Designed miniproteins, single chains, continued (4). Designs and how they scored, part 71

Each design is a single chain, and the fold is of that chain. pLDDT is the mean over its residues in the fold that is shown.

## One batch from the design tools (miniprotein)

Design m14440
Fold by ESMFold2-Fast:
Structure m14440 (fold): chain A 90 residues (1-90)
Amino acid sequence: NEELLKEIFELAYKAVEAIEKKDLEKAKEYIKEMEELRKKLEKGSEYEEVAQGIIDLLKKTLEEVEKNPEKAKELAEEVRYIIDDAEKKL
């Protein structure tokens, strides 16, 4: 679980970078990879909950990037914060 969660975090950072560079197609690809890795996490675990939360937040960021870039930036920063906080607990 910890190894899979770390891979999801790496993909999340790449997705955030892609969003910041306006490469929405790559961001969507990274999010899709994260969803596949999430399926391999133990059901009902805190790892699955954290992974799903990050995925949901990244999807929200993609929705906002074209219509509300300021909100998208805030959401992307929130993703980075959640990952950093979770990594400190691993």
Scores: mean pLDDT 82

Design m14441
Fold by ESMFold2-Fast:
Structure m14441 (fold): chain A 78 residues (1-78)
Amino acid sequence: SITVSDEFVAEAEALSDEEKERLARLVAIATEAWKKIQDRREELLEELKKLRETTSPDARDVLAALRRVVDLLIERAK
């Protein structure tokens, strides 16, 4: 769940039609990027498999592995 502040809601309601169109385009771009990430699911699963082979993953090891996965997905999305 995404928590939206009252200030953000007020700013969103104050957006011009042009700004709303720009926001809609950004949402469309983000949706397409997410779809590409889902299409790269096999590569994501291989990196998660490597993480599972770690003897004692702590929060830092998990965050480091997630960063590597994110970097891989960004590179592959280009």
Scores: mean pLDDT 60

Design m14442
Fold by ESMFold2-Fast:
Structure m14442 (fold): chain A 62 residues (1-62)
Amino acid sequence: MTYQITVLYADGRREVLTVEVEDGETVTLTDSRGRRLTFTASGDTGTAVSEDGTAFGVGRAL
């Protein structure tokens, strides 16, 4: 499934990423700043967290 992820950073910036992953699966992706995030798909939504825990994202199935 294709998910659109909105990532929120501690400094108030946001970024939109797109990823393909299956429901219930996890994928690692890299943002525009070279930061690695782990996205976990759950039905029509999902959540992303950076490796350092400073950025958080919410995904929606497209």
Scores: mean pLDDT 82

Design m14443
Fold by ESMFold2-Fast:
Structure m14443 (fold): chain A 61 residues (1-61)
Amino acid sequence: SEEVARRRATMSLEPLSTDAEQQRRLEAVLATGTSDELQQLMGDIETTVGPDGRPRPVVLP
């Protein structure tokens, strides 16, 4: 969706490459983004926030 791509660009998010990159970008948005933008991003990437506020941690070791 172009709307989602535009929103990601606005939040300085690059296209998703790996879960680790996804987690890093979400962490950055958590630090500087708005609550609404965080909720939309989380819904888009289909991850749940972990106990420390991070997206579901999981990258193969």
Scores: mean pLDDT 53

Design m14444
Fold by ESMFold2-Fast:
Structure m14444 (fold): chain A 72 residues (1-72)
Amino acid sequence: PEAGRKAGELAAQSGTAGGYVNEDGIGGWGRVYSDLGFGHGGAKPGRASASDTGEGPQGAVEGHYNAGKGAA
């Protein structure tokens, strides 16, 4: 939930700035990979999905943040 919280903050920041910082974006993506059960232990952004992750994982990590925050 702490990682989800940070990722959720990143998602909100992305909306206000119109994007997210590359380093923080990768961190949030790594969390999504881990949470999806890819289970390799590290952030694996994949091939050319980096541009796609800006919107996709931003929404997903925001959901995790709110769910974890509310469920906690």
Scores: mean pLDDT 41

Design m14445
Fold by ESMFold2-Fast:
Structure m14445 (fold): chain A 93 residues (1-93)
Amino acid sequence: KKSELYQVLVETIEKLRELAKTADPASAAVLRQAIRDLQGNLIDLFMGKDPEEVAKTAIESLKEHRKQFEALGDTEGVKLLKESIEKLEKILE
């Protein structure tokens, strides 16, 4: 639902911002891009896009960023994105 999607997106952005405080430059670049993509998803949601399509777009974006964290060996980034993807997938159920 729209309110649940909004809360998950906002929570994920805040957790990414917290992780960015201690990240190395390579992980910080992936974190900044993930934050920008999620902010775009929030804008789409506010503009009246279908919440299901917004959630699907966010999931695919987060899966791509998760692969980047895996390549960097950033276990905290991988864990955070995995948890966020699982929450978004539950909204689609």
Scores: mean pLDDT 85

Design m14446
Fold by ESMFold2-Fast:
Structure m14446 (fold): chain A 73 residues (1-73)
Amino acid sequence: MEEEHRELVERARRDLEEAISQAKKAYENGDLDKYYKWQLLARAYQEAIDNADDPEKTRELVEKAEKLRKELE
């Protein structure tokens, strides 16, 4: 269970880095719609990471972030 939580947090960190990278790329390309959407996703993953001491809260926040990511596609 603890190992699953650790993997979830590490995945969230990687997904946060990806979201930040995508937001920067969108901004540089003048795609403000995608920029704001990627920023919202990055904020959601950051919130999950900030609550990493609460496994249940972290899981809930990651699920919320994953739902936002699907809306980006």
Scores: mean pLDDT 82

Design m14447
Fold by ESMFold2-Fast:
Structure m14447 (fold): chain A 91 residues (1-91)
Amino acid sequence: MYELEVEAIGDKERVERFAEGAVHSVRELAKQSGAKIHELEVEIEKLDDNTARLRLRVVVDTEEFAKQIAEDVKGGAGSLGVEVRVELRKL
């Protein structure tokens, strides 16, 4: 199994919009590819009135699907002007 961790810090509204889009994209990619998502965890922490931190954790069966999610998440973040850190690990 493979774990993908995504972290973003920035403007609250953009981070929240990114989180919603990322969760939707992960689920749609799984549905289209027939790949299995074992875990999908989303945590949004309000740091102040204008700033939030996102932590997204996804556990999947294959490295190929994990890499596909990583690229999709990075693309979505770029489109919304959100800076993200993405880490991929074999479990």
Scores: mean pLDDT 83

Design m14448
Fold by ESMFold2-Fast:
Structure m14448 (fold): chain A 60 residues (1-60)
Amino acid sequence: MPSEEEIFEEALARTGSEAYARFVAREYRESVEAGKSEEEALKDFENGVAMMLDLARARA
């Protein structure tokens, strides 16, 4: 299972925003700590990245 740091680095690379990357990484950690499976936590991460990318592109 990817660490929060690994998820942050991936989110930062994909979103181009440290603030968005931190939000997505935190959501992933909270999903894992809430007892979600790795698959569900990664789906939450992917959905978060997609949402943040939409916001980042709208501002670009």
Scores: mean pLDDT 77

Design m14449
Fold by ESMFold2-Fast:
Structure m14449 (fold): chain A 95 residues (1-95)
Amino acid sequence: MPEMTYDPRKLSEEQLIQLTQTVIDTAKKLGDTETVKRGQQILDEFNKAKENYKNGKLSGGQYQRIFDNLATQVVNLAIELLTKDPSTRDLLPPP
């Protein structure tokens, strides 16, 4: 499998979506409803930013700042899950 990165500056859009979905699925298995909600909020904010960028409502610099913030948030959520429960190492990509 392609190695996932926990460096938010190296995440592609596809990797951000994949990591966020994996975080949501992992949090659901743990019963962590707060992390599920936060992951869904990240996906919603990403989709809105992407639409606004495509429609010319965001500059490339504005879109990049939003993306970098969301990438940092999802990486932090994944690391938090790995720290809370060692069994998540079988569910999340290794750091």
Scores: mean pLDDT 79

Design m14450
Fold by ESMFold2-Fast:
Structure m14450 (fold): chain A 59 residues (1-59)
Amino acid sequence: MEAIHLAGLQRLAALAADLRGPEVDRLVNRAASRIMEAKDEAEAEAVLAEAEAELEALR
């Protein structure tokens, strides 16, 4: 695993740490998959920004 993927997954886990539910689980799993497919740091950051906005909508 490249450093950018590991860092992205760790940040995603932190964003969802206080959230619970099947919608949160599905969103996190999709975002994690997209982060693992990211070719560079900018793409991983874009996925994280989208995931953060979607997680905030579920609060």
Scores: mean pLDDT 79

Design m14451
Fold by ESMFold2-Fast:
Structure m14451 (fold): chain A 78 residues (1-78)
Amino acid sequence: SEIEELGRQLDEDAKAGKLDEGRLAEVFRRYIEKTLGKTFSSPEEAAKAVVDHMLKTSTASEEEKKAIFEELVEVLKK
């Protein structure tokens, strides 16, 4: 799957010391666009879509989802 493949690429890049904050943000934006099939007008909109769509099947609490949302917004702003 594309999600698993992107996750592996990110892990390998991190282990190789090739992931900086800008690179991570770019790959994450591409991941969101590719996974959801659309572009977003703001980091907050993209982060909300990720939380709603990708974490919907998880057992994460509302508090955990809020924490993930806030972290995603910070990553996407870079």
Scores: mean pLDDT 62

Design m14452
Fold by ESMFold2-Fast:
Structure m14452 (fold): chain A 87 residues (1-87)
Amino acid sequence: AKFTVEVERLSETTARVTVTVGAGFAASLPGVDASGARSAVLEVEFRSAEDLEEAERLAKELAAALNAGDWARAAALEARLAGLAKR
């Protein structure tokens, strides 16, 4: 199965983040429900356009880590990407 992580700009500081995973891949992940969602879609507000651009870079790295099976790196990249969201 292949992961895709896509960041689509909705405004200068708002983006839609889509993570897609095949069912077979989801079933092989520890702690992931095999019958769970095949994709997750999140709308995220960032503090600046620069943070949104960094999120696009992190999303590309996250997809690469997931496709390489590097779960530890993927978890760290996911945390960084979440940290860019405006609170």
Scores: mean pLDDT 66

Design m14453
Fold by ESMFold2-Fast:
Structure m14453 (fold): chain A 62 residues (1-62)
Amino acid sequence: SNAEKEKIKKEIQEIRDKYKDYPYVVKLANEFLERLDSLTLEQQKKYLKMLKVIAERYEKEK
């Protein structure tokens, strides 16, 4: 639904803002936002979950 897609977009933007000092995370978030409309809702949810895991792990390694 449109509401679910808007929620996902907002969560990606929030991750980008939270991890703004981590260039790799910012790059992934921007690439995801650019590709968002070409992805199915299920693919969007899967990539959002992966982005969150990558961001959290990248932060811990730095």
Scores: mean pLDDT 80

Design m14454
Fold by ESMFold2-Fast:
Structure m14454 (fold): chain A 60 residues (1-60)
Amino acid sequence: MKVARLDSLLIAGADKDALETLVKRLVEEGVTVVEVPSADAISEEARAAFEAAGIEVRVL
């Protein structure tokens, strides 16, 4: 099991295609959980993309 922490600036700067690329990379690395510093740090679109790929989103 692998956990990745994401910076809010990285998520905010990513368009939909860049976000899909990031999600695929994390899945390839075996990441099952991503941690974000706050709920506001992740968009609904980004959250849906992670959840659709089987990655849990956790707010710290």
Scores: mean pLDDT 73

Design m14455
Fold by ESMFold2-Fast:
Structure m14455 (fold): chain A 67 residues (1-67)
Amino acid sequence: MTVKEVIDAINKTNLTPEQKQKIIDLLREKYKDNDKITFSEVKEIIDQVEGLTDEQKKEILDNIKKY
Protein backbone atom coordinates (compact mmCIF):
# COMPACT_ATOMS: atom_id res chain seq x y z
CA MET A 1 0.00 0.00 0.00
CA THR A 2 1.04 3.66 -0.34
CA VAL A 3 1.24 6.28 2.44
CA LYS A 4 -1.58 8.17 0.66
CA GLU A 5 -3.82 5.06 0.94
CA VAL A 6 -3.02 4.90 4.70
CA ILE A 7 -3.90 8.62 5.10
CA ASP A 8 -7.19 8.05 3.21
CA ALA A 9 -7.96 5.08 5.53
CA ILE A 10 -7.23 7.21 8.66
CA ASN A 11 -9.59 9.92 7.34
CA LYS A 12 -12.38 7.28 7.16
CA THR A 13 -12.04 6.47 10.91
CA ASN A 14 -14.12 8.03 13.73
CA LEU A 15 -11.01 9.64 15.30
CA THR A 16 -11.06 13.38 16.09
CA PRO A 17 -9.58 15.75 13.45
CA GLU A 18 -6.72 16.48 15.90
CA GLN A 19 -5.89 12.76 16.35
CA LYS A 20 -6.02 12.19 12.56
CA GLN A 21 -3.70 15.16 11.93
CA LYS A 22 -1.19 13.93 14.56
CA ILE A 23 -0.89 10.54 12.81
CA ILE A 24 -0.73 12.13 9.32
CA ASP A 25 1.99 14.56 10.46
CA LEU A 26 4.08 11.68 11.87
CA LEU A 27 3.69 9.69 8.62
CA ARG A 28 4.67 12.73 6.51
CA GLU A 29 7.79 13.37 8.65
CA LYS A 30 9.13 9.92 7.59
CA TYR A 31 7.44 9.23 4.22
CA LYS A 32 6.17 10.88 1.04
CA ASP A 33 2.52 10.26 0.00
CA ASN A 34 3.58 8.03 -2.94
CA ASP A 35 6.00 5.92 -0.85
CA LYS A 36 5.17 2.23 -0.36
CA ILE A 37 4.55 1.22 3.25
CA THR A 38 3.87 -2.20 4.83
CA PHE A 39 1.19 -2.99 7.41
CA SER A 40 3.96 -3.62 10.00
CA GLU A 41 5.52 -0.18 9.34
CA VAL A 42 2.12 1.53 9.76
CA LYS A 43 1.55 -0.39 13.03
CA GLU A 44 4.97 0.81 14.30
CA ILE A 45 4.07 4.44 13.45
CA ILE A 46 0.63 4.17 15.11
CA ASP A 47 2.25 2.69 18.26
CA GLN A 48 4.48 5.83 18.48
CA VAL A 49 1.47 8.21 18.54
CA GLU A 50 0.59 9.48 22.04
CA GLY A 51 -3.05 9.96 23.08
CA LEU A 52 -4.58 7.07 21.08
CA THR A 53 -6.47 4.31 22.89
CA ASP A 54 -5.88 0.63 21.98
CA GLU A 55 -9.41 0.60 20.46
CA GLN A 56 -8.60 3.63 18.25
CA LYS A 57 -5.31 2.02 17.12
CA LYS A 58 -7.25 -1.15 16.20
CA GLU A 59 -9.81 0.89 14.20
CA ILE A 60 -7.00 2.46 12.13
CA LEU A 61 -5.24 -0.87 11.52
CA ASP A 62 -8.51 -2.63 10.58
CA ASN A 63 -9.28 0.12 8.02
CA ILE A 64 -5.81 -0.10 6.38
CA LYS A 65 -6.07 -3.94 6.07
CA LYS A 66 -8.42 -3.22 3.11
CA TYR A 67 -5.41 -1.86 1.12
Scores: mean pLDDT 82

Design m14456
Fold by ESMFold2-Fast:
Structure m14456 (fold): chain A 98 residues (1-98)
Amino acid sequence: EALEKLEKAKKLLQEALEKVTDEELKDALQKLIDGVQLAIEALKAGDLERAKALAEITVDQLGKLIEKAKTHKLASDEVLKLLEEAKKAVEEALKIIE
């Protein structure tokens, strides 16, 4: 269940990455995708403490990235929606892990 939510978040972030042109935003999205993958691997290994910590970091980083993208108009409304949905998926995974 938590794994499914993290995999959904990863897919949404990958879709967002394909639609962005800003290089800083691309780099930030790749880092977030890598972070979600680490959380997925931690869950698969049964390391719930590590999975929770990685998910919390991802939510914080996604929130900051969304705010920066809105403030500087770095992303389309479609991309912003994908990022918001990805953040919600990680938050749902975190709630299940907790």
Scores: mean pLDDT 87

Design m14457
Fold by ESMFold2-Fast:
Structure m14457 (fold): chain A 118 residues (1-118)
Amino acid sequence: MTVVVEGEVDETIEAAKALAEEAGVSAEVDAEEAAALVREALENPGVAQVRMLKGTLSDGTKATVGVAVRVAADGKVEISVGAPTLAAALASAAAVAEAARPVLEEAGVKELTVTASG
């Protein structure tokens, strides 16, 4: 199952966080690795940067999540998160997007798409 949220950076991050809250799960991810992945994508527009990140869910479950970040030709940033369950994907996508916020703001990014697949 796949969920997509898109729009202005701050609104999209808050929407992703709200969807994770409705799923009843939050996640902690390595914010430094998530931010580094977004920076690498911004330095290489049009090329998807992909990493496997380790996360811990609010119930103590450890999850490995696939994260892909790409900058589209119009400057929009796309963050895609895949996990074994949609709840884990939503929670991890929200955490990755939040970790990316300062990097996106520094780069002047206006539009963000967040995709969660589980």
Scores: mean pLDDT 84

Design m14458
Fold by ESMFold2-Fast:
Structure m14458 (fold): chain A 77 residues (1-77)
Amino acid sequence: SVDVYLALFEELTKVESREKAILFVLSTTPEHRREEVLRAIGRKLGLDEESIEELVEKLREGTPLSELARELARRSE
């Protein structure tokens, strides 16, 4: 369930930076679930659907999770 990864994200943001929390959650998520979890975190952080789909496309392209986490954190500030 995506809700488990969102709960993990919420807990991590209490002690870690947003970028580190996103990276940990995405790295822990099974590969076949990463698109769903990336979209869910993006929506939770208030990103518009266009920004979220750009990040999903980068994920599909093989962009490192560390770069995706940095970009998502940056866009959510």
Scores: mean pLDDT 88

Design m14459
Fold by ESMFold2-Fast:
Structure m14459 (fold): chain A 91 residues (1-91)
Amino acid sequence: MEPLSPEEVEERLREIARELGRHLADLAGLDEERKEAMAEAYELAVAGAEPEEIERLLRKAFPDISGDIEGFQELVREVARGRLLLELAQA
């Protein structure tokens, strides 16, 4: 297994995060606009965006959402990283 470059790792983490956000939005029965907002929020969580920007996108999907946005960002990053490591271990 060849190691990925830092740029390839970041790109794949964003892809995985978007897939996770879209999947959860589908399970929640959200429309396409709100599904895209969830995907973008998840992508920004791994991309190191400001918590305020992530919260704005989450509120577009769920207007009543509140909570620890930094904790959400950390959790999404950990899950996406775990998925990527599993993919690399199976290659």
Scores: mean pLDDT 79

Design m14460
Fold by ESMFold2-Fast:
Structure m14460 (fold): chain A 83 residues (1-83)
Amino acid sequence: ITDEFLKQLEEEAKKLEKELEEKLKAAKTPDELVEIMREGAQRQLELRNKYNPLTPAQAAQVQAQMAELDKKLEELKKELLEK
């Protein structure tokens, strides 16, 4: 990875953080909040893969982690809606 790629990654990551922060501030329901967080995780993964492509084994690990995250976000959504 070159310094140029690191600068581009940092700039794209900052833009993504800014977009997600604005969306989170505008979110009015638990459903919207969970959806924004899910979108953020997916876009973070795409950014990482662009600069450091995953091996098939690493991709499988990340898919398992994303499935766990999705399950936790659904549980959080239920908790917020039922309370």
Scores: mean pLDDT 74

Design m14461
Fold by ESMFold2-Fast:
Structure m14461 (fold): chain A 69 residues (1-69)
Amino acid sequence: ISIEDLAEATYRLLKERGLDETAERAREAILAAPDLRQAVNRAGSTLLEGGVSEEEAGQIVGEAVRRAA
């Protein structure tokens, strides 16, 4: 799994859910991360900041990691 693959998977999942603005912000935050662990942390934080629930954010990030692998 790469930072780029995680960014793409997260972006597509958020677009599928109609969260277009959050998708753009999450992709930017993930791509700016210095390592994969920070990329995952930024994905989760961006989703929470975008109004996604903690439970839903966990599901989206988990699915993005699965799709990127």
Scores: mean pLDDT 85

Design m14462
Fold by ESMFold2-Fast:
Structure m14462 (fold): chain A 70 residues (1-70)
Amino acid sequence: SLAEKMEKLFREHWEEMDPLLSVLSEEQREELLERFGEVARLVEQGKLEEAREKYRELGLLAAEKIKEAL
């Protein structure tokens, strides 16, 4: 599934995708991964507008957690 592929990509390549995620704990990275899975599931369901909204929320959450960790 798309969710499984996105999870694998994030787990194996998160440092290459966004090195700033290294300031986060494993627990915080897992939370972001879970939200990535939510976006992937919405895409698989054809709910593209909801997927875009959740992706924006994910970006804001990641930025907030990174700011708090710095």
Scores: mean pLDDT 77

Design m14463
Fold by ESMFold2-Fast:
Structure m14463 (fold): chain A 114 residues (1-114)
Amino acid sequence: SLLERIRAAYRRLLGRLLSEAETALSEDPSVSEDQRHEFLARLAATAAAVFAEAEAAGELDPEELARRLRAALTATVEEFAERYNLSEELRQKLLELVERFAEELRRTLEALLA
């Protein structure tokens, strides 16, 4: 079904975001393994909550869903960066990964709904 294709695209793109974020965090010696695991779990949970709410409401507009996911995930990155005093370079890298995820999701969903 269309919904199953939307879920598959979302899961694939989220998986890539989590993998790239894990790599970026693992390359920074100031970030502990526990902090990395906490961040990835929170990022995944935040994305899942936003997607589940949109799906339950039948509100799967690509631009709006991508905007909501970008806002929520950006807030997660900023909170984590402040809490653990991340370098500006790492913070910007994580924000770029979130932006790429949101934009690729928007484009993928627009293609599926066309």
Scores: mean pLDDT 89

Design m14464
Fold by ESMFold2-Fast:
Structure m14464 (fold): chain A 101 residues (1-101)
Amino acid sequence: SEAAEAVERAVAALRAARDPEGLAEADRLAAEAGRLLNASGGAAFLKAQQLAAKAGLSAEEKAELAKAKAESAARGTPNEEASRRLAEARAIADANVAAAA
């Protein structure tokens, strides 16, 4: 996905940052990755909300809602991992820039 590719680019840029200019560019890529992750999570969440808002759910619609909730939860796990990786890479970037100064 575009979000996964953006996360990989941001992590690589953060790990490569050695000066404030490189860190600023890496932060820009990380912000873009964050926006794409939010957009991806929003789609699954919106689908779950649309199903939940229907009055008088049938057994089939209840199964669909359960599936949408499970998919939303599963998407949360990849977003949490991506956020953790970005935070870890940012800490490495901060240490590298500080060491280079």
Scores: mean pLDDT 70

Design m14465
Fold by ESMFold2-Fast:
Structure m14465 (fold): chain A 74 residues (1-74)
Amino acid sequence: EVSDILIKTMLEGLENGAEPVPDELIDELEELALKKAKSESEKKSIETIVEKMRELNKLSKEQIEELKKEIEKL
């Protein structure tokens, strides 16, 4: 599920202490993830996870770009 990929990437960012990325990249990630969601429940989970990603903001630009590619393939 898209939510599982988001959680994994967020946890990896926290572990590695990545620098904050622009909100615009997180906005692009959220839009892509919501587009690939298969249910309203999944959309709500994605919104919650993305909100936590914004609060923690320890993902690298490279991690976000890789995550976007993984979601696109779904």
Scores: mean pLDDT 71

Design m14466
Fold by ESMFold2-Fast:
Order: sequence, then structure tokens, then C-alpha cells
Structure m14466 (fold): chain A 57 residues (1-57)
Amino acid sequence: ASPEEAARAAAQGANAAAMGRALGSEHLYDMGVRAREAGLAGDAEAARRHLQEGGIA
């Protein structure tokens, strides 16, 4: 995956984590954090899987 795709997935993960915290959803927060970490590591594919597990993508 491209660096741009990984960066976008990391941003989506960060937004998901913030939303999970605001809504009190531990699952959404955890999946958002994992997606952000994977995206920051350059793994857009793993980041997308975590977003899908959180119900976002």
C-alpha cells in the first residue's frame, strides 16, 4: 500500500478511537487505536481490517 493510503487509514483510526471514547464504546476505541498504529507503521491493509472490525470500513 502507498504511504498516502497508510496515512489515511491512520487518520481514520484516530477518528474512530476518538468517537469510541465519546460514545463509550470500548470495541470502537480499541479497533480505532489498532488501525491508527497499523497505519502509522505503513500497514494500510492491517489498518483497514481493524476499521472493518470496528464497523467503520
Scores: mean pLDDT 82

Design m14467
Fold by ESMFold2-Fast:
Structure m14467 (fold): chain A 90 residues (1-90)
Amino acid sequence: MIEKVEELLAEARKALEEARKSKNPDFGIEKVRELIAKAREVLGDHPSVRTTVEEVEKLLEKDPSFGNVLFAMRALIAALELALEELKKS
């Protein structure tokens, strides 16, 4: 479990940096939706991850702007970091 969360965090951080460098909103939208799906699969039952996934999905449904894509990626990273710290304390 911990290893999968660490891998997903590394992937999410890489995607955020790539999105910042490319400045391509289409790339960012596709990648953030992929990250949302993976986060739901790995940690969908974790309360912070579930809530964050639901919030960012609604945000991107309403306004898939580049700024909201970056915000969604950062929010997912924060939720995954919190979940990882909880798992390490168990």
Scores: mean pLDDT 79

Design m14468
Fold by ESMFold2-Fast:
Structure m14468 (fold): chain A 81 residues (1-81)
Amino acid sequence: SLDDYLAQIDAIAAETLAAIRDPSLSEEEVEAVLDAAQRRMLALYLEAAATNDPASVAELAAHLQALGRELRAAYAERLAA
């Protein structure tokens, strides 16, 4: 269901944000987590797009866009520190 996809995306975003904010991780390790998160999120989006109605897919796309902005902002803040 759409709710299952949203929950999975939120879990990936939370894990990724925790990694970005972890000062014990190297920049290379954080970049690896970001890259893996992007691949996982894209895979879920493509699966949802193949099996769900256009309105549900549009809602998921909007949610992914918002999370992408949040993750990019957090990573930029980390690099500026």
Scores: mean pLDDT 87

Design m14469
Fold by ESMFold2-Fast:
Structure m14469 (fold): chain A 87 residues (1-87)
Amino acid sequence: MQADLEAFKQALIDAGVSEALAQELAEALGRLYEAAQKVPEEVAVEINDEVVEKYRPKFLAAKTPDEKAQVLTEMALETTRRLEEAA
């Protein structure tokens, strides 16, 4: 997954996300992936759906790539915490 995280970070930068936020989001996604492997897929999907619903208004209000990346990072970190609690 290291090559995938580097490619994802570069894609975010190419989309207009700042390097610092692209790094934070890529790292958060990596932690999320690791946490998801420790719980049943159905539980991981339910947690993700709840987090998406909670953050949907904030994500839709975001107008810049950086604002969207920040919301996605917050979502990934909350999903990771909830997955770790469920494991």
Scores: mean pLDDT 81

Design m14470
Fold by ESMFold2-Fast:
Structure m14470 (fold): chain A 85 residues (1-85)
Amino acid sequence: DTLKEQLKSAGYSEEEIEKILKKLKEIIEKVIKLLEEGKPDEALKYIDYEINNTKNEALRILLLSLRDGIKLNPEGTKEHLKELL
C-alpha cells in the first residue's frame, strides 16, 4: 500500500500506521454514506470536526485533502473513495 509506505518513510511505527489507516477508513465509510444520502454539507462538517479533534498531523493532512476533494467534486470523490475500500 503506497500510503502505508509513505507513512513508514515519514517515521511512523507499524502500530501508529494501523491506527491512522483504521481511523481514516472509518471516516471514509461515514463520508461515503453521507454523500450517498445527498448530504455533502454534513460530510464536510464531519471532516472539519475530525480535523479539529485529531492530534495526528498525517491524519489531519489526509483529511484536508479529502475535504478539498468533496468541495471540488462530491460525486467524483464519492466514487473514488468507494474504489479505495
Scores: mean pLDDT 85

Design m14471
Fold by ESMFold2-Fast:
Structure m14471 (fold): chain A 61 residues (1-61)
Amino acid sequence: AASPDEILEKGIELAKQGMSGSSAALQAGLELGNSLEDTVAALQEARDRKLPAWERLRALP
């Protein structure tokens, strides 16, 4: 499964292409081959650990 950092970096790329941050993060995990459950768990871990990529994604419109 993709790491939280991999999901967030892919999510940032999708958000820069016009996708909303929440949709971008979920789609990034699915495109990287994660289940929806694994993607949600990875995003919760990223938030709880205050990963820099999480803050960068949240700063995008």
Scores: mean pLDDT 80

Design m14472
Fold by ESMFold2-Fast:
Structure m14472 (fold): chain A 98 residues (1-98)
Amino acid sequence: ADELLERAAAALRAAAEALRAARAPGNEVAEGAVRSLEEAARRVERAREAGDVEAALRTLEIAAETLRRAAALDPATRAVAERAAAELERLAAELRRA
């Protein structure tokens, strides 16, 4: 579980960086999603320290939903957001089985 939580935090940061790289300056939808992903990474790190797998799982699910919503609203970053959401959903499924 600890290794999966480290991977989850890293995936959230990677998703934030990919969205930041793909967006145009002033894209408020993508900027909001980036901020949410960075906050989610911090929450997963705190959950890991506390051993709270349920909190980490909920954070990943909310982050994936945020990315799906951003993809629906912003065609420019859609492919990046959808790929990131799929990765977070996969990690959440692995955590449920751990």
Scores: mean pLDDT 84

Design m14473
Fold by ESMFold2-Fast:
Structure m14473 (fold): chain A 61 residues (1-61)
Amino acid sequence: DLSAPVTPATVERAAEIARRIGDEAFLARIEAGETVTIAELLALMERAAEKELEERKKKLE
C-alpha cells in the first residue's frame, strides 16, 4: 500500500538520500517527525536518480 508508513530504519535511509540530493523540504519534514509513506519514498528515489545524473555531468565539467 503506497499510503502505508515506512519503518524508522527506512526513514533514516530516506533522510540520507534527501541530504545527498539537497531536498531541503523533504529533510525538514523528516526532522519535524512527519510520517514518510512508501509513495513519498518512491518519489524521492526518482528525484535522487535524476539529480545524480545531473551532478555527474556537472562534476565532470
Scores: mean pLDDT 76

Design m14474
Fold by ESMFold2-Fast:
Structure m14474 (fold): chain A 81 residues (1-81)
Amino acid sequence: MPELSLEELEERADRLQMETYHLLETDPRTSEAEKQAYLARVRELGLRLREAVEAGDLETAREVLEQIERLHAEVRARAAA
């Protein structure tokens, strides 16, 4: 099975996190408290991904990417509703 390299995984995660950040910052329907809670999750996942990539820990990096994808889907669904 083809697997993402650490570089490809980091690029994908960066794109998803940028889109999630943009959705949160531009959605006028999200309260300040909810926005801060989501932004805290974005920052936490970004830091965890960075640490995993710097450590060469592909397994942890993949797990963090899955969490980033879930967060992106959650925020996008809220913006569409």
Scores: mean pLDDT 80

Design m14475
Fold by ESMFold2-Fast:
Order: structure tokens, then sequence, then C-alpha cells
Structure m14475 (fold): chain A 76 residues (1-76)
């Protein structure tokens, strides 16, 4: 099914919890990619590279900061 913005925010909260517990967590990156796919459905999955995901997870203080930075990286 299609996700909503609320689902994307829930996925990002889970991603940050997983990332803070283990910065090497593959689950954190999977959750972040799923959230970005909901927020930017027009982008191909190849745009959500591991490098970009890692930069966003590392540089962002919280979900709100992540969303702002993600719009700068993946927005129009």
Amino acid sequence: GSYTKESAENLLNQAFQAYKADPKSLQARILAVQALGVLFPQKPLSEFSMGKIDDLLESSSDVVDFLRKAKEVFGP
C-alpha cells in the first residue's frame, strides 16, 4: 500500500532510534530509504544512495532536521 507523510515520520523516528543504538545498523538505513520513498515518490530508488542516507542520519539532530535537509538534497 501507499504510505502517508505520517507513516514516513514514523519510519524516520524508528530509523533514528536504530541509528543511535547502532550507527552501522542496516535496519536504520532501510527505514530511512522507505521514508524517503514516501516523501519523494517521484525519485527513483537509485537517488537514495547509502552515502546520502548516511550523511543525512549522521548530520541530522532529529526527524525535523532530517526532513529539512532531505528536502534540500531530494527536493525540486
Scores: mean pLDDT 81

